# Designs tried in a protein design run: designed miniproteins, single chains, continued (4). Part 62

Each design is a single chain, and the fold is of that chain. pLDDT is the mean over its residues in the fold that is shown.

## One batch from the design tools (miniprotein)

Design m14133
Fold by ESMFold2-Fast:
Structure m14133 (fold): chain A 87 residues (1-87)
Amino acid sequence: MLSEEEIEHIRETLDRLEKELEEIREMVKKGVFSKEQQRQIAEQLEGILISLEKLKEKLIENGEFDLAKRVEELMARIKELVEELKK
């Protein structure tokens, strides 16, 4: 079972990732990134997706379904941004 401290760290990490993702999405809209930078960002985000999938599985195994759903929603937004960055 995850400790309350571990749950708080996960929540803070998700808050930071969500904010960072929104900032990246806004910069992509403004055309700030070169095609090479967009590909590098996509690769970094794909790495984050692997970590989030593992986190989601761990959360489900520990009965933290609300956090697991939040991770799933964040993963969906990251996948959408990765597809936009690969265009």
Scores: mean pLDDT 85

Design m14134
Fold by ESMFold2-Fast:
Structure m14134 (fold): chain A 88 residues (1-88)
Amino acid sequence: SLEEILEKLKEALKNKDYVTAVELLRKSFSGSAETIARSWEGYMKMAGLKLEDFIKVLEEKSPAKRAELLKNPDIQQFFEVLRLSLPK
């Protein structure tokens, strides 16, 4: 369920486990990476994260390549926004 995904996402964000956080975000909504990214658009805008940069992270299925994409400071700021903004 979405509730279970959000609980796991909060824990991943607390631990700065951004690889697991991306996998949980990918499971958060059904559909394409663009559909998933647009579902988080409010938080992306708060962080200054571009839609195309988030889509790239969501579409990357290789954990190693995704870890490289997660070095983007706008992606890291997005995770910090989520950590602070998601209900506890």
Scores: mean pLDDT 81

Design m14135
Fold by ESMFold2-Fast:
Formats: C-alpha cells, structure tokens, sequence
Structure m14135 (fold): chain A 87 residues (1-87)
C-alpha cells in the first residue's frame, strides 16, 4: 500500500539523520507493524495527513528524535482508536 511505501521512505530518512538511534527505529517499526495489522478500510485521509506531517517533521533538520517519537505516538494512537471504532 502507499502508506507502507511512505513509511519505508520515512524509515530511510530517520536512518540517514539518526543512524545510531536504535530506539527511534524500533518505534517506527512498531508503527509499521500496526499499519500492517490495520484493515485497509480503517485507513483514511486523516492517516495520510498524519503520515505527511511525520515526514515533514523528519525532513526538518531542527527536529529532535523526541519530536519524531512523539509524532509516531500520535499516529499509533489514532490507528489504535480507528481499529476499535466501528465505522
């Protein structure tokens, strides 16, 4: 899916900016697994917008690993809520 492809791009950007930050890469891997375990019908434009915001944050040279971890957490929470809400 396009979401998984975008997450793989974000992973490479994180590896380039923070190559020794294993914790941050593990947090992103957790997000990738959560997306893989989410039915496609539960993924919408809001998820794409949050993913775009995460990418912009990772591309920002002033962003810290903590800023990126927090943004990953927001997307994880939104996905978790989407999985339990019948729509």
Amino acid sequence: SSILERLEEIRELIRERFPDNEQLLQELESLIELVKNTPPEKLDESHLKLLEQLRELVEDPSSTPLDIEMEIGVLQLYLAVSRVTPL
Scores: mean pLDDT 80

Design m14136
Fold by ESMFold2-Fast:
Structure m14136 (fold): chain A 68 residues (1-68)
Amino acid sequence: VLSDSDILQTARDLLEVQGASREETVAVAFELAVEALKAQGIELSEEQKEKLRESITRMVDLLAESLA
């Protein structure tokens, strides 16, 4: 199961090392978070997925700003 730390590290590597876009980084981090929750037996509703995507977008924005 992927931890929040593993997802954060993946997002950082995508932005810093691979030069991925904000949108690509959010998409990858979101899929990793959804799969980690499924591995724990948690299936998200569409509303919960939207809130999760918003949280991940803010995390990616903060990472991008800290790397600048």
Scores: mean pLDDT 77

Design m14137
Fold by ESMFold2-Fast:
Structure m14137 (fold): chain A 55 residues (1-55)
Amino acid sequence: RRVERVVQAMLAEPDRAWTVGELADLAGMSPFHFGRYFKAVVGVSPKDYLAGLRA
């Protein structure tokens, strides 16, 4: 699924300066639609998820 692909990309390169736009493009969605979709499936926003991986 699209979100699984994005999550795997973030986990592979957690220190990469990912933008929400890059992640949304990877999922084939607009940044706004992607943020909503990601939070619905994962439980946190893409930005919060990335912050957790970098901590």
Scores: mean pLDDT 77

Design m14138
Fold by ESMFold2-Fast:
Structure m14138 (fold): chain A 64 residues (1-64)
Amino acid sequence: MEKKKEQVRKKALAIAKSMSGAESLEETMYQLLQQRALELRTNHPDKSSEAEILEEVAEELRKA
């Protein structure tokens, strides 16, 4: 995987751990990544490539 995808995954994991809200870390990470990607596409179109990376990492978590 790309180094950028690894960094995104690590950041999402750290945030999910600090939230320690509901269920599994993977589910929390998926929700965080999807919402962040949507926010980037809506409010920061110039960062669409970052949103794509977030979406790819989220989809990998769902498939795993």
Scores: mean pLDDT 74

Design m14139
Fold by ESMFold2-Fast:
Structure m14139 (fold): chain A 66 residues (1-66)
Amino acid sequence: REAERRALLEAAARALRAGDFDAAERHVIRLYLQGLISLEEAQAIGRALRAGDAEGAVALLERLRA
């Protein structure tokens, strides 16, 4: 659902702004497992998270929220 997708994207972005990369990763995994984002989208965000690139990860999440 778009509402569920948006809520999880916003939760992931909030976690990243708080410095909680583990919580952000759990939200992204949930988005992927529920079919709310593609594998390519999940992989792009995952790469940013593993690189410690909070700004890049947030930018990807904001793009998906639009």
Scores: mean pLDDT 82

Design m14140
Fold by ESMFold2-Fast:
Structure m14140 (fold): chain A 87 residues (1-87)
Amino acid sequence: SISVEVELVRGPRSQMKLHGEFDLSDLTPEQQRQLAEIIRELQRRLEAAVDPSADPSKMQPATGTVRITVEADRERVYTITVEVTPS
């Protein structure tokens, strides 16, 4: 299984911020592509949930092993965890 860690934080007058340490060295090129697509779709959904005016170009690019945990509060802090089972 593969897990992805992304934390999306937004408050009044704060910028969206993505962070993490990633290592994709153990994945095939096809698996890396699929993981990148999953990350992009999840980022899009998080942007819509937090701030429709968010600018994705302000987000830090990342490559590697990814872990997403889902946790949300009233201040719109989001950490998403998703387990991806290779099939």
Scores: mean pLDDT 44

Design m14141
Fold by ESMFold2-Fast:
Structure m14141 (fold): chain A 69 residues (1-69)
Amino acid sequence: QQRAQDGLLALADMARNGASKEEIVSGLRTVASILDPQSQQQLLQTAQQVEQSPESQIPQILEQQAQKI
């Protein structure tokens, strides 16, 4: 849980610093690969949401998901 939350917040910071949507999605999948199955599923769902969202909203989406985990 804490690892997933920290990963989401780090990716939100990367998005604010100009990381592309593709880089954020790749980062989410990488973080998910080292987590338990429940956290992995939540991060993969977040990656799908990020793919469908405008880049300007990505940091907010990641921060909101970090609060839910």
Scores: mean pLDDT 78

Design m14142
Fold by ESMFold2-Fast:
Structure m14142 (fold): chain A 72 residues (1-72)
Amino acid sequence: VREEAKKLAEEAGKLSPEEAKKLTLEFIDKFKSLSDALLGTNLMADAMAKSSEEAANLVSQIGRDFLLSFFT
């Protein structure tokens, strides 16, 4: 499990913002209740309303922080 989490964090680091966004959203959907508790979903929704680029950057950052914080 920790090995898989580390692999996901490394993969997210080398992916393009679009690819990282897709992976991050899929992971968040799996743990929807936890994502809501972390307010990450609200921040992503706001960013998406403003700019797709801003949303990609926010999702990438939150995704990495979420994986690191959740599995660390």
Scores: mean pLDDT 58

Design m14143
Fold by ESMFold2-Fast:
Structure m14143 (fold): chain A 89 residues (1-89)
Amino acid sequence: MTKEEMLEALEKLKQYFEKHSREDLVRLIAEALGFDPDSPGARRLAERTVEELEKIIEDYEKGADPDEIFQRLRELAGVIRALLEKLEE
């Protein structure tokens, strides 16, 4: 993914976070990670991932350096890609 593609993905994730409940987001992320969304362990991991994404979105909106945001998104690139593929189905 390019830096521009990652920032576009962040804007899409922000829109999904505004339109969906935390429960729906946790379920989608657990499924994107290849886990059973009804598993307590998978849900805990997905909840942590949702919290990280929410923090990245908040920092971006507060005017954080786009390069820092891009680096943080790259650490989650596999999750973001899987989630976007899931949401485009």
Scores: mean pLDDT 75

Design m14144
Fold by ESMFold2-Fast:
Structure m14144 (fold): chain A 90 residues (1-90)
Amino acid sequence: MSKEEQEALMRRLLNEFGVKAHSLITQMINDGKSLEQGEKEILDFGKEATREAVEKARELGFSEEDIERIVKGVELLTLNAINILKRRYA
């Protein structure tokens, strides 16, 4: 896989995570979950997504530096999703 292909795959994975996180927020609000329950569910979702992304990236030959970039990207999107959730409850 080329460097350009790895960068494109990384962007796609992060975009897919963001879309799924937004859907999860909508589902939690529709289900009437509390803010505390929602924050826990988003954090758990982010942890699982990080685990799956790291496993896949290692199998595809990503460098440890690029794997760390994926981890940081998911962490940032997870925190952004929590901030969106908090605004929806305000």
Scores: mean pLDDT 84

Design m14145
Fold by ESMFold2-Fast:
Structure m14145 (fold): chain A 64 residues (1-64)
Amino acid sequence: MDPQIDALIAQLKAEGITSPEKYDEAVQRLKATDEFKRANSLPYDFRVKKEEEYEKALKEGLGL
């Protein structure tokens, strides 16, 4: 998994952003990462796939 996404998940856990009610906040934090911003510069098909992969990693990492 990408080190920046792993670091984000660790930070969100430390801040207590680990409940379904806070998932939107976690997604906003994901969208602010350089990794997600780089993915957003890809062609549509690759962007959607990468965005889904990152959101899945975030959800699994947070235990949601």
Scores: mean pLDDT 76

Design m14146
Fold by ESMFold2-Fast:
Structure m14146 (fold): chain A 113 residues (1-113)
Amino acid sequence: SLIEQIQQLGDEALRQIDAAIAAIRAGDVDAARKHLAKTHELINKLTSLGLSAKTKEEIQTAIAQLDRIARGLDRLVAAAKEAGFDDLALEADFLLGMVALSIGVLKWLLSKM
């Protein structure tokens, strides 16, 4: 189902975020960037599915998964700042801003249903 696919993409994005945080703590900025890039790809897929959703339940599921991802990205930004990886922190913060915008658009679509 579309709901199961959205949930699976959310779970995979959170796994990539946790892997990025682990890489940051290990001092491996290159590995952290690769995990962040994969997170970005998964967010784009999830947002696309949410925007093409036909039911309130599907849109609500996409919002819930993006909210979970936003909390994960916030933890990643904090970890990058603590480690002194300021450029990575800015990259993750930009992605967090994009997620917030996507949530806003999906909430607007939900309000019209």
Scores: mean pLDDT 92

Design m14147
Fold by ESMFold2-Fast:
Structure m14147 (fold): chain A 91 residues (1-91)
Amino acid sequence: SKEAEEVLKKLEEREREVRAKVDAFLSTDASAAQVQALLDEVNRIIEESDRLFEENKDKLSKEQRRRATLLLASMGVYELHLSVRLKVLEK
């Protein structure tokens, strides 16, 4: 329970960080290199977050697993936004 709460808190903090960085960045006239750098950072955060969830999945309730999955899905949507922006900049 306590460990599960700590896992969810970390995932919530990571999702908030990704959301803030991507939202701020997508409103700027960024170069392809700058978009790629942020995409690489977001991918690393997602990979670390997926690992954290996988390692602790058995300690989470069904509702906590559902919430964790939604947080991971949210980060994936922001990764997709960066990928789309990069393709547009590539022409």
Scores: mean pLDDT 86

Design m14148
Fold by ESMFold2-Fast:
Structure m14148 (fold): chain A 81 residues (1-81)
Amino acid sequence: MVLPSEEEQQALIDTLASRFPEEDRATYRELLLTLWRALREGRVSLEQHRALSSEFHRLYFEEKVPVAEAAARIRALLAEA
């Protein structure tokens, strides 16, 4: 399976980030770029990447955790993967 190009990844990240309040977009973009970089470098599997993205969305949208705290938790999980 061919992973999206860096340009395609950036366009997807920008589209997804547009759904967030302006103040939260930079933190969300940085998190998504970190996750996509880890996937491209083979440090995480596609399944791990999906799990981390789903956990972030659960924390932010369902649990209403502040974006910085949700991102920090996902980065901690990524470091263990």
Scores: mean pLDDT 76

Design m14149
Fold by ESMFold2-Fast:
Structure m14149 (fold): chain A 70 residues (1-70)
Amino acid sequence: SKLVENETRILKGVLEVPEERDEELREVVEEHLKRVPPGEPFTEEELREFLERLGLEDRFEELKEIVGLK
């Protein structure tokens, strides 16, 4: 989906996800977008789960300010 690819590109830049994680990021974004409309802010729990799946949970405090929470 073009929406999944666009959101993945944006979040990759914002979260500074390494290129080797691109496919994992795409899969997590695709799953997230099945439940949440594109461009809607994450809740704290959604962001924590999203980051845990990418191995970035230690960066939650930094990244929550960048992505913006509900």
Scores: mean pLDDT 72

Design m14150
Fold by ESMFold2-Fast:
Structure m14150 (fold): chain A 84 residues (1-84)
Amino acid sequence: SAMDQLDAFLARELERMRAEIARAVEELDKVEVIALIQEMIARTRGAMVRRARELGITDFSYIDARVQQLYDDLMAYLGQLFSS
């Protein structure tokens, strides 16, 4: 389905972002990595909205919920990296 395509896109973005964050924590402090996460999330939300429009999706609350979950997952991952 169209939503399955968006979920697959988000899963790939999560994996890519986790790898970038793991590299960033070696060189950047926590505040700088949080700023990087916020930039990545903003870019990903833009791509999701564009893709949703192409797929005829009209429920943007679904997109917002999935993007928020992605942010929460990345922040939890960041917390694990700084506690290790």
Scores: mean pLDDT 84

Design m14151
Fold by ESMFold2-Fast:
Structure m14151 (fold): chain A 82 residues (1-82)
Amino acid sequence: MEETLERVARAIEEAARRAAEELGLPEAGAVITEVRGKRIVVTVVVPKDASDEQEERLAEAVREAALEAAPELEVEVEVKRV
């Protein structure tokens, strides 16, 4: 599980960074906030001034990265505006 979580953490951070750069959102990021058995909760942080479209694109990029890194895990994506 430890190696799987490490892969997911790296993948979501990288995906969030790339998507944020593409969308012009320098304050965006993603972190694993909860682990419950085979379920993980990933929180995507977006600026308050981000559009709904930018939020959706960033959340999707993060979800895809997490599922690619660990397809055996159930991934829940939460969004937090700051």
Scores: mean pLDDT 80

Design m14152
Fold by ESMFold2-Fast:
Structure m14152 (fold): chain A 85 residues (1-85)
Amino acid sequence: SEEEKAREEAKKVSEKIFDLYITAVDLREKLKAGEITREQALEEIQKKYDEVNKEIDELGKVNPELAAQYKADADKLYEDIVKEI
């Protein structure tokens, strides 16, 4: 069903959002330890954010309203992450 497919795609989006969050936590600790530069941290965060947006685009093909909600959440998370790096 379309509802079942939307749930499966939404799960993939959620997994990528969680990966972005965990990556941000790890990169912040490495930045504090002097192991990476701010530029390197921001580049990796941008890469993870692009992966989130790719999955949101796939969800949008099945459920555009749900994709828009995840996009708003992902954008806010990305902005909060960038401010803390």
Scores: mean pLDDT 90

Design m14153
Fold by ESMFold2-Fast:
Parts: sequence; structure tokens; C-alpha cells
Structure m14153 (fold): chain A 60 residues (1-60)
Amino acid sequence: GPKEELEKRLEELEREGTLAVIQGDLAKLAEVLREMARIYEELGDKERAARLFEIAEQYE
């Protein structure tokens, strides 16, 4: 269902974020973190979403 699709997207984004860290691509890391934050908002986890947005701002 929609929740399982969002969870799969989060797993993909976690892999992209890890790769961005390894490559030193802070702009890509910030992009990934913002995408993850939006998905957490859709899942109803507003606290985690807010933290991810704050972390993303640190990398730009």
C-alpha cells in the first residue's frame, strides 16, 4: 500500500544519503535529507521530519 511504497523510498534515500556522505557531496546529502523529511511528514512523523529539515540546512 502507500505506506509500504513510502518506506521503500526511504530505504532508497538512505542509500543515496550514505553514498553522498562517502563522496563528500553535501549538496546531494541536503537534497536527500529534505526528501526524507517530506516522506516522514506524509507518514505523520512530524518530529523526525522537522529534525531532518534542520540537519539539511546545516549542509547548505
Scores: mean pLDDT 86

Design m14154
Fold by ESMFold2-Fast:
Structure m14154 (fold): chain A 98 residues (1-98)
Amino acid sequence: MSLKDVLTEEQLEKFKKFLESLKKSIEELLKEGKMSEETAKLLKEMLDYISKNFPSVEEIEKLFKEVLEKSSEEEKDTIENIKKTILDFIEQLLEESK
């Protein structure tokens, strides 16, 4: 089930703004030399896809797996942290529907 089917319009707007802030964080990592241009591009494209389509958690996990498979060892921890941050944010949104 996609996030679009489970989250309210207001929650989807919050999620979209959160993803935009993550894109800025990725640009800072690129500027600091902590991320390759190729990895930054893949992550930004993935975040744009998520912000437009609000896919399922399972699809988001698959998208991160594809980025991780193309990334250097040094970038894996950073990508894993970005994934965890997104999944934690989704969990918080689901809990707000009390």
Scores: mean pLDDT 82

Design m14155
Fold by ESMFold2-Fast:
Structure m14155 (fold): chain A 104 residues (1-104)
Amino acid sequence: AAAALLNNYDEALANYNAAIAANPNNATAYNNRGNVLLAQEKFDEAIADFNKAIALDPNLAAAYTNRGVAYKKLGKAAEAQADLNRALELNPSNLAAQASLALL
């Protein structure tokens, strides 16, 4: 149900907000909050969280994959390609990055 999905997003955002407040250096929490924002099509807010995740952990392949997907949805093909290539450099077996790059 759409209402249950919206309630799950609000709960997820509240949990990640609490995790970030408890540890502002939690790269995984920023990446996970960005992914919830991406699912809500809040692309600029999602990219800001992925930027913070990458700044905290430049080896977090998932953050590059997710930011690349956000850039692709905004029509920023060059930025999407750069991030998806970086995700594959960090993890060559990253099927999500491979699939996203192939559809770019």
Scores: mean pLDDT 86

Design m14156
Fold by ESMFold2-Fast:
Structure m14156 (fold): chain A 82 residues (1-82)
Amino acid sequence: SEKEKLKQQAALYSQQAHLYLKKAYEYALRDAAKAEQYLALARQYVDQMLQLAKQIGPEELQQAQQAREGVDEGIERVRKLI
């Protein structure tokens, strides 16, 4: 029960990270300041997901680390547009 709740919360943080990464991409050419704020939020949510994954188990932690790498790559792509 508690493990399933942590997994659901981690999934929501992952969804938020991707949402903000998408918003950053949309704003990159229009508003660099907003794009940077959205990139910071994307990083914050993926880091929160990683912290929850540490409480769940090593397999989930490894998956969360891969997700963080994907978000970091997305951040680099958006920064090339700013």
Scores: mean pLDDT 88

Design m14157
Fold by ESMFold2-Fast:
Structure m14157 (fold): chain A 90 residues (1-90)
Amino acid sequence: SIVERLEEDIKNGNARRALNEARVLLKFYEGKDPLAVAQAYLLIGRAYDALGKKEEAIKYFEKSLQIAEEVLGPDHPLAKEAREELEKVK
C-alpha cells in the first residue's frame, strides 16, 4: 500500500520524501475521492510534524479531520486518528 510505505518513510527519517509524495497523491485525488484526500492530508500533517513544522502539521490535521467528519462521520477511524494527532502536536 502506498499509505503504508509513506508512513514507514516518515518513521525512518524520510519525512521530506514522504511529504512530497503525499502532496502529489493529494493533487491526484482532489475532487475525485474525499476519503483519499483526507488520508493524504493526514500523511502530510504527519510528515510536517516529523520535520518539526508544528504549525503546518496542525493545519493539515485540521483539514483531514474536517473532511473525515463531513464525509465519513465523527466516529470514523480516520477522524479519530486526526484528533489524536492534533492532541499530540499541542
Scores: mean pLDDT 87

Design m14158
Fold by ESMFold2-Fast:
Structure m14158 (fold): chain A 113 residues (1-113)
Amino acid sequence: SLPSPEEYAEKLYDWILSNKDILNVEIKDLSIRDLLTLFALYARYNKPLKDLSLEEYQEVAERVAATGIETWEQLEEWSAEQLAEALGLTDVLSPATIERMYAGFLIFIKKYV
């Protein structure tokens, strides 16, 4: 069975904490764009930041920039499906996984940011 949105929120939190030595920033100091980038990297690749290639990082960064999302209000205007398509998640994740992971991302922001 797929993890719940709450379980995905905790998985994302744990993944970000596991990369704290590389990120060298507090979660509360991350912008919405930074958080969206980290979400997309986690969702698409599900591996430590140290194991990501520059090409993988650049692809995600370019996709996130293309959305124009910089604020919480802008993020809330996007559906899970629209955002997943823009971030290139639809090629690697099922619709059910996308909905739960995105819901988890929103829970994560409300709880930890």
Scores: mean pLDDT 86

Design m14159
Fold by ESMFold2-Fast:
Structure m14159 (fold): chain A 103 residues (1-103)
Amino acid sequence: GPLTDEQIKLLEELVREIGKELELPEPLIEAALEGVRALKGYRSDSDIPRIELKSLYGLVVVLDEGAIRELIAAAKAGDKEAVERVLREALERAKELYEKLHE
């Protein structure tokens, strides 16, 4: 079934916390927040989105289909530690890509 409002709120809170800890650029935090909010519309495993930030310098993958699949599974299981791990790994990669594009 779709993610609950409580599960979406958990994802949003963790994106904000991890974004602050990693000192993410504001556009990456906003893209990640919009992306996890969009998961409220998720209905099927075959319909997994890819969350991307479009900039003047290129495209940054914020959450790929694999990361989204893992986040949905962890959030539905109530596994906060797994949610935090997947988000942290994805956001760290997105930060590195964003900074390389803005060299």
Scores: mean pLDDT 81

Design m14160
Fold by ESMFold2-Fast:
Structure m14160 (fold): chain A 73 residues (1-73)
Amino acid sequence: SMAEKSKEVKKALEPLREKTLEINRAIYEGKPVDEKLLLEIEYEVYRVILEFGGTDEVKQKLAEIEKKLKELE
């Protein structure tokens, strides 16, 4: 049903929404934006795209971002 698909989309977007709010708070408070947080947001964007019909290019982008995130740990 359309209601179920809407719930799936909203759930998939929750991590992205939360991380975006963290960046907005940092900007509003004049704090530096964490590079790791920016990469985590980019990861969530491509993850959602892949979940709803992304291409092999999106899979490659996810792997590149995962590597960068691991290098920051």
Scores: mean pLDDT 78

Design m14161
Fold by ESMFold2-Fast:
Structure m14161 (fold): chain A 91 residues (1-91)
Amino acid sequence: SLEDEVKEKLEEGAKKAEEAGSPLLAKIVRKAKEEALKHIKEGDLEGAIFSLEVYLALARMAGYVLGNPEAEKAAVDALEEAIELLKKKMK
């Protein structure tokens, strides 16, 4: 299901960010997952995309400030992939 695909991609990204040494980036991705899944369950794909875009901006900022490019890449890639999955299912 779309929920399962989004959940799996974001959880994988969070684990990779954590393994790369950023618990904060992992937390950002997991919070993005929570918010996106809530919107998907409500049938609000636009809201899900908007929430993921907000957390993507936050992940980029956090990665830049912390100077951990491996963790930033893990978080950013997961969020971007989840956004693209949702965009493909919109309409």
Scores: mean pLDDT 88

Design m14162
Fold by ESMFold2-Fast:
Structure m14162 (fold): chain A 74 residues (1-74)
Amino acid sequence: MDSMIEEARRRIDDAGEDLRRVRDEADFIVRTQERSNGDPGVIEETREAARRAVERARRRYDELRRRGLDLIRG
């Protein structure tokens, strides 16, 4: 039987993996646009969208970490 602590750790690990994937995808998309698109506005929009995607994944990860720490501490 998995404890609530073990479940929290698994959720945190999954969110961390997702954050890493989102960061890699965001970086790839931005670099691709910078290489193939000379329009500063389009590049900036792409960077902004990428930043927001990473920020959302980061917030989810941080929230799960806080909940996991609270569960461990009681």
Scores: mean pLDDT 79

Design m14163
Fold by ESMFold2-Fast:
Structure m14163 (fold): chain A 77 residues (1-77)
Amino acid sequence: NAEKVFKFLDLDGDGKVDFDEIVRVAVMLDPSLPLGAGKLEKVGAKPTEEQIKLADRNGDGTIDEEEFKELLEKLKS
């Protein structure tokens, strides 16, 4: 789920992840890639780079766990 994915990306434990890391994960979860096929599709976890930037309320280049969850829920609907 979104919480587990976020914690995996948040190696520093500061409650935030970089845009670059989120974009890389989104690319890895692309259905065209055998590595990421299907695992987060059920959660609707295919954020676009554009949507990730929109979720960054502070413009600091990082996304907190709450913003990440909201982004994934928005994609799920």
Scores: mean pLDDT 57

Design m14164
Fold by ESMFold2-Fast:
Structure m14164 (fold): chain A 72 residues (1-72)
Amino acid sequence: MTPASTLLSERMAEVINEYQADPSMTPEELLARLKEARDEAISKAKSEEEKKKTQEVGDRLTRLALRAYEAE
């Protein structure tokens, strides 16, 4: 397991939890933070395997966040 994907997963989960706990957090802020976390983790990945794993984790969590507010 790659540390970059684990850190990304943890970071994005924190952002999502903060969004759920703080109704004043806008969807725009949520998306911006998720995108920054994902881009940061991808830029830190050195191997193809790390990049792929990090992208998959980022996509999964971003999709969950989008479903949470977009599908309401």
Scores: mean pLDDT 70

Design m14165
Fold by ESMFold2-Fast:
Structure m14165 (fold): chain A 90 residues (1-90)
Amino acid sequence: SEEDRRILEEADRLMEEFNKLYHDTLLKVKRGEASVEDLKKTYEKMKEILDRLRELLARATDPEVRTYLENQIEVAEYNIKRIEELIKKK
């Protein structure tokens, strides 16, 4: 449907933003430039994007679109957990 197509386009934009934030943060960690406050800020922003992906999943009706979104949510949850572990490891 047109709505499912719009959901996919929005999900792709959200994941592009998520991946940039995640990779930029990991690069700062690798360089020893990331503070705990930087990690917490990244964590909160990543969780906001995850919540928006979950809202898109609630609106999706096509089973293939739902499966795609569930996979993206799982990837996002995994990467958020990795940032959380970096915060705890100080």
Scores: mean pLDDT 89

Design m14166
Fold by ESMFold2-Fast:
Structure m14166 (fold): chain A 98 residues (1-98)
Amino acid sequence: EVIDKGIELLNEIADAVRARDWETVEKLIEELDKIPEFKEHAKLLRTSLENARRLPEEAREIQKRGGVPLTDEQVEEIAEGIVLIAIAVSLVDLKRKK
């Protein structure tokens, strides 16, 4: 079914996120967006990826103003978390829509 293909893509995106392969994440989100039933999920994931990509610059600006100092590794871990949460929300939504 089309839903099974979308779920497979969501799992592949999650694996790419954990590998920090952001180019593959972007390509897989574009593939997910081609499935009409997953357009809203792809939009959520794309927005989450854009937010994750802005984190290093935003963290540096916050640090310059005397905010919380974050290491590059901590910023990458937060970026991974943002996209993984969006994937989890998408999977839960798909399971609960009857």
Scores: mean pLDDT 81

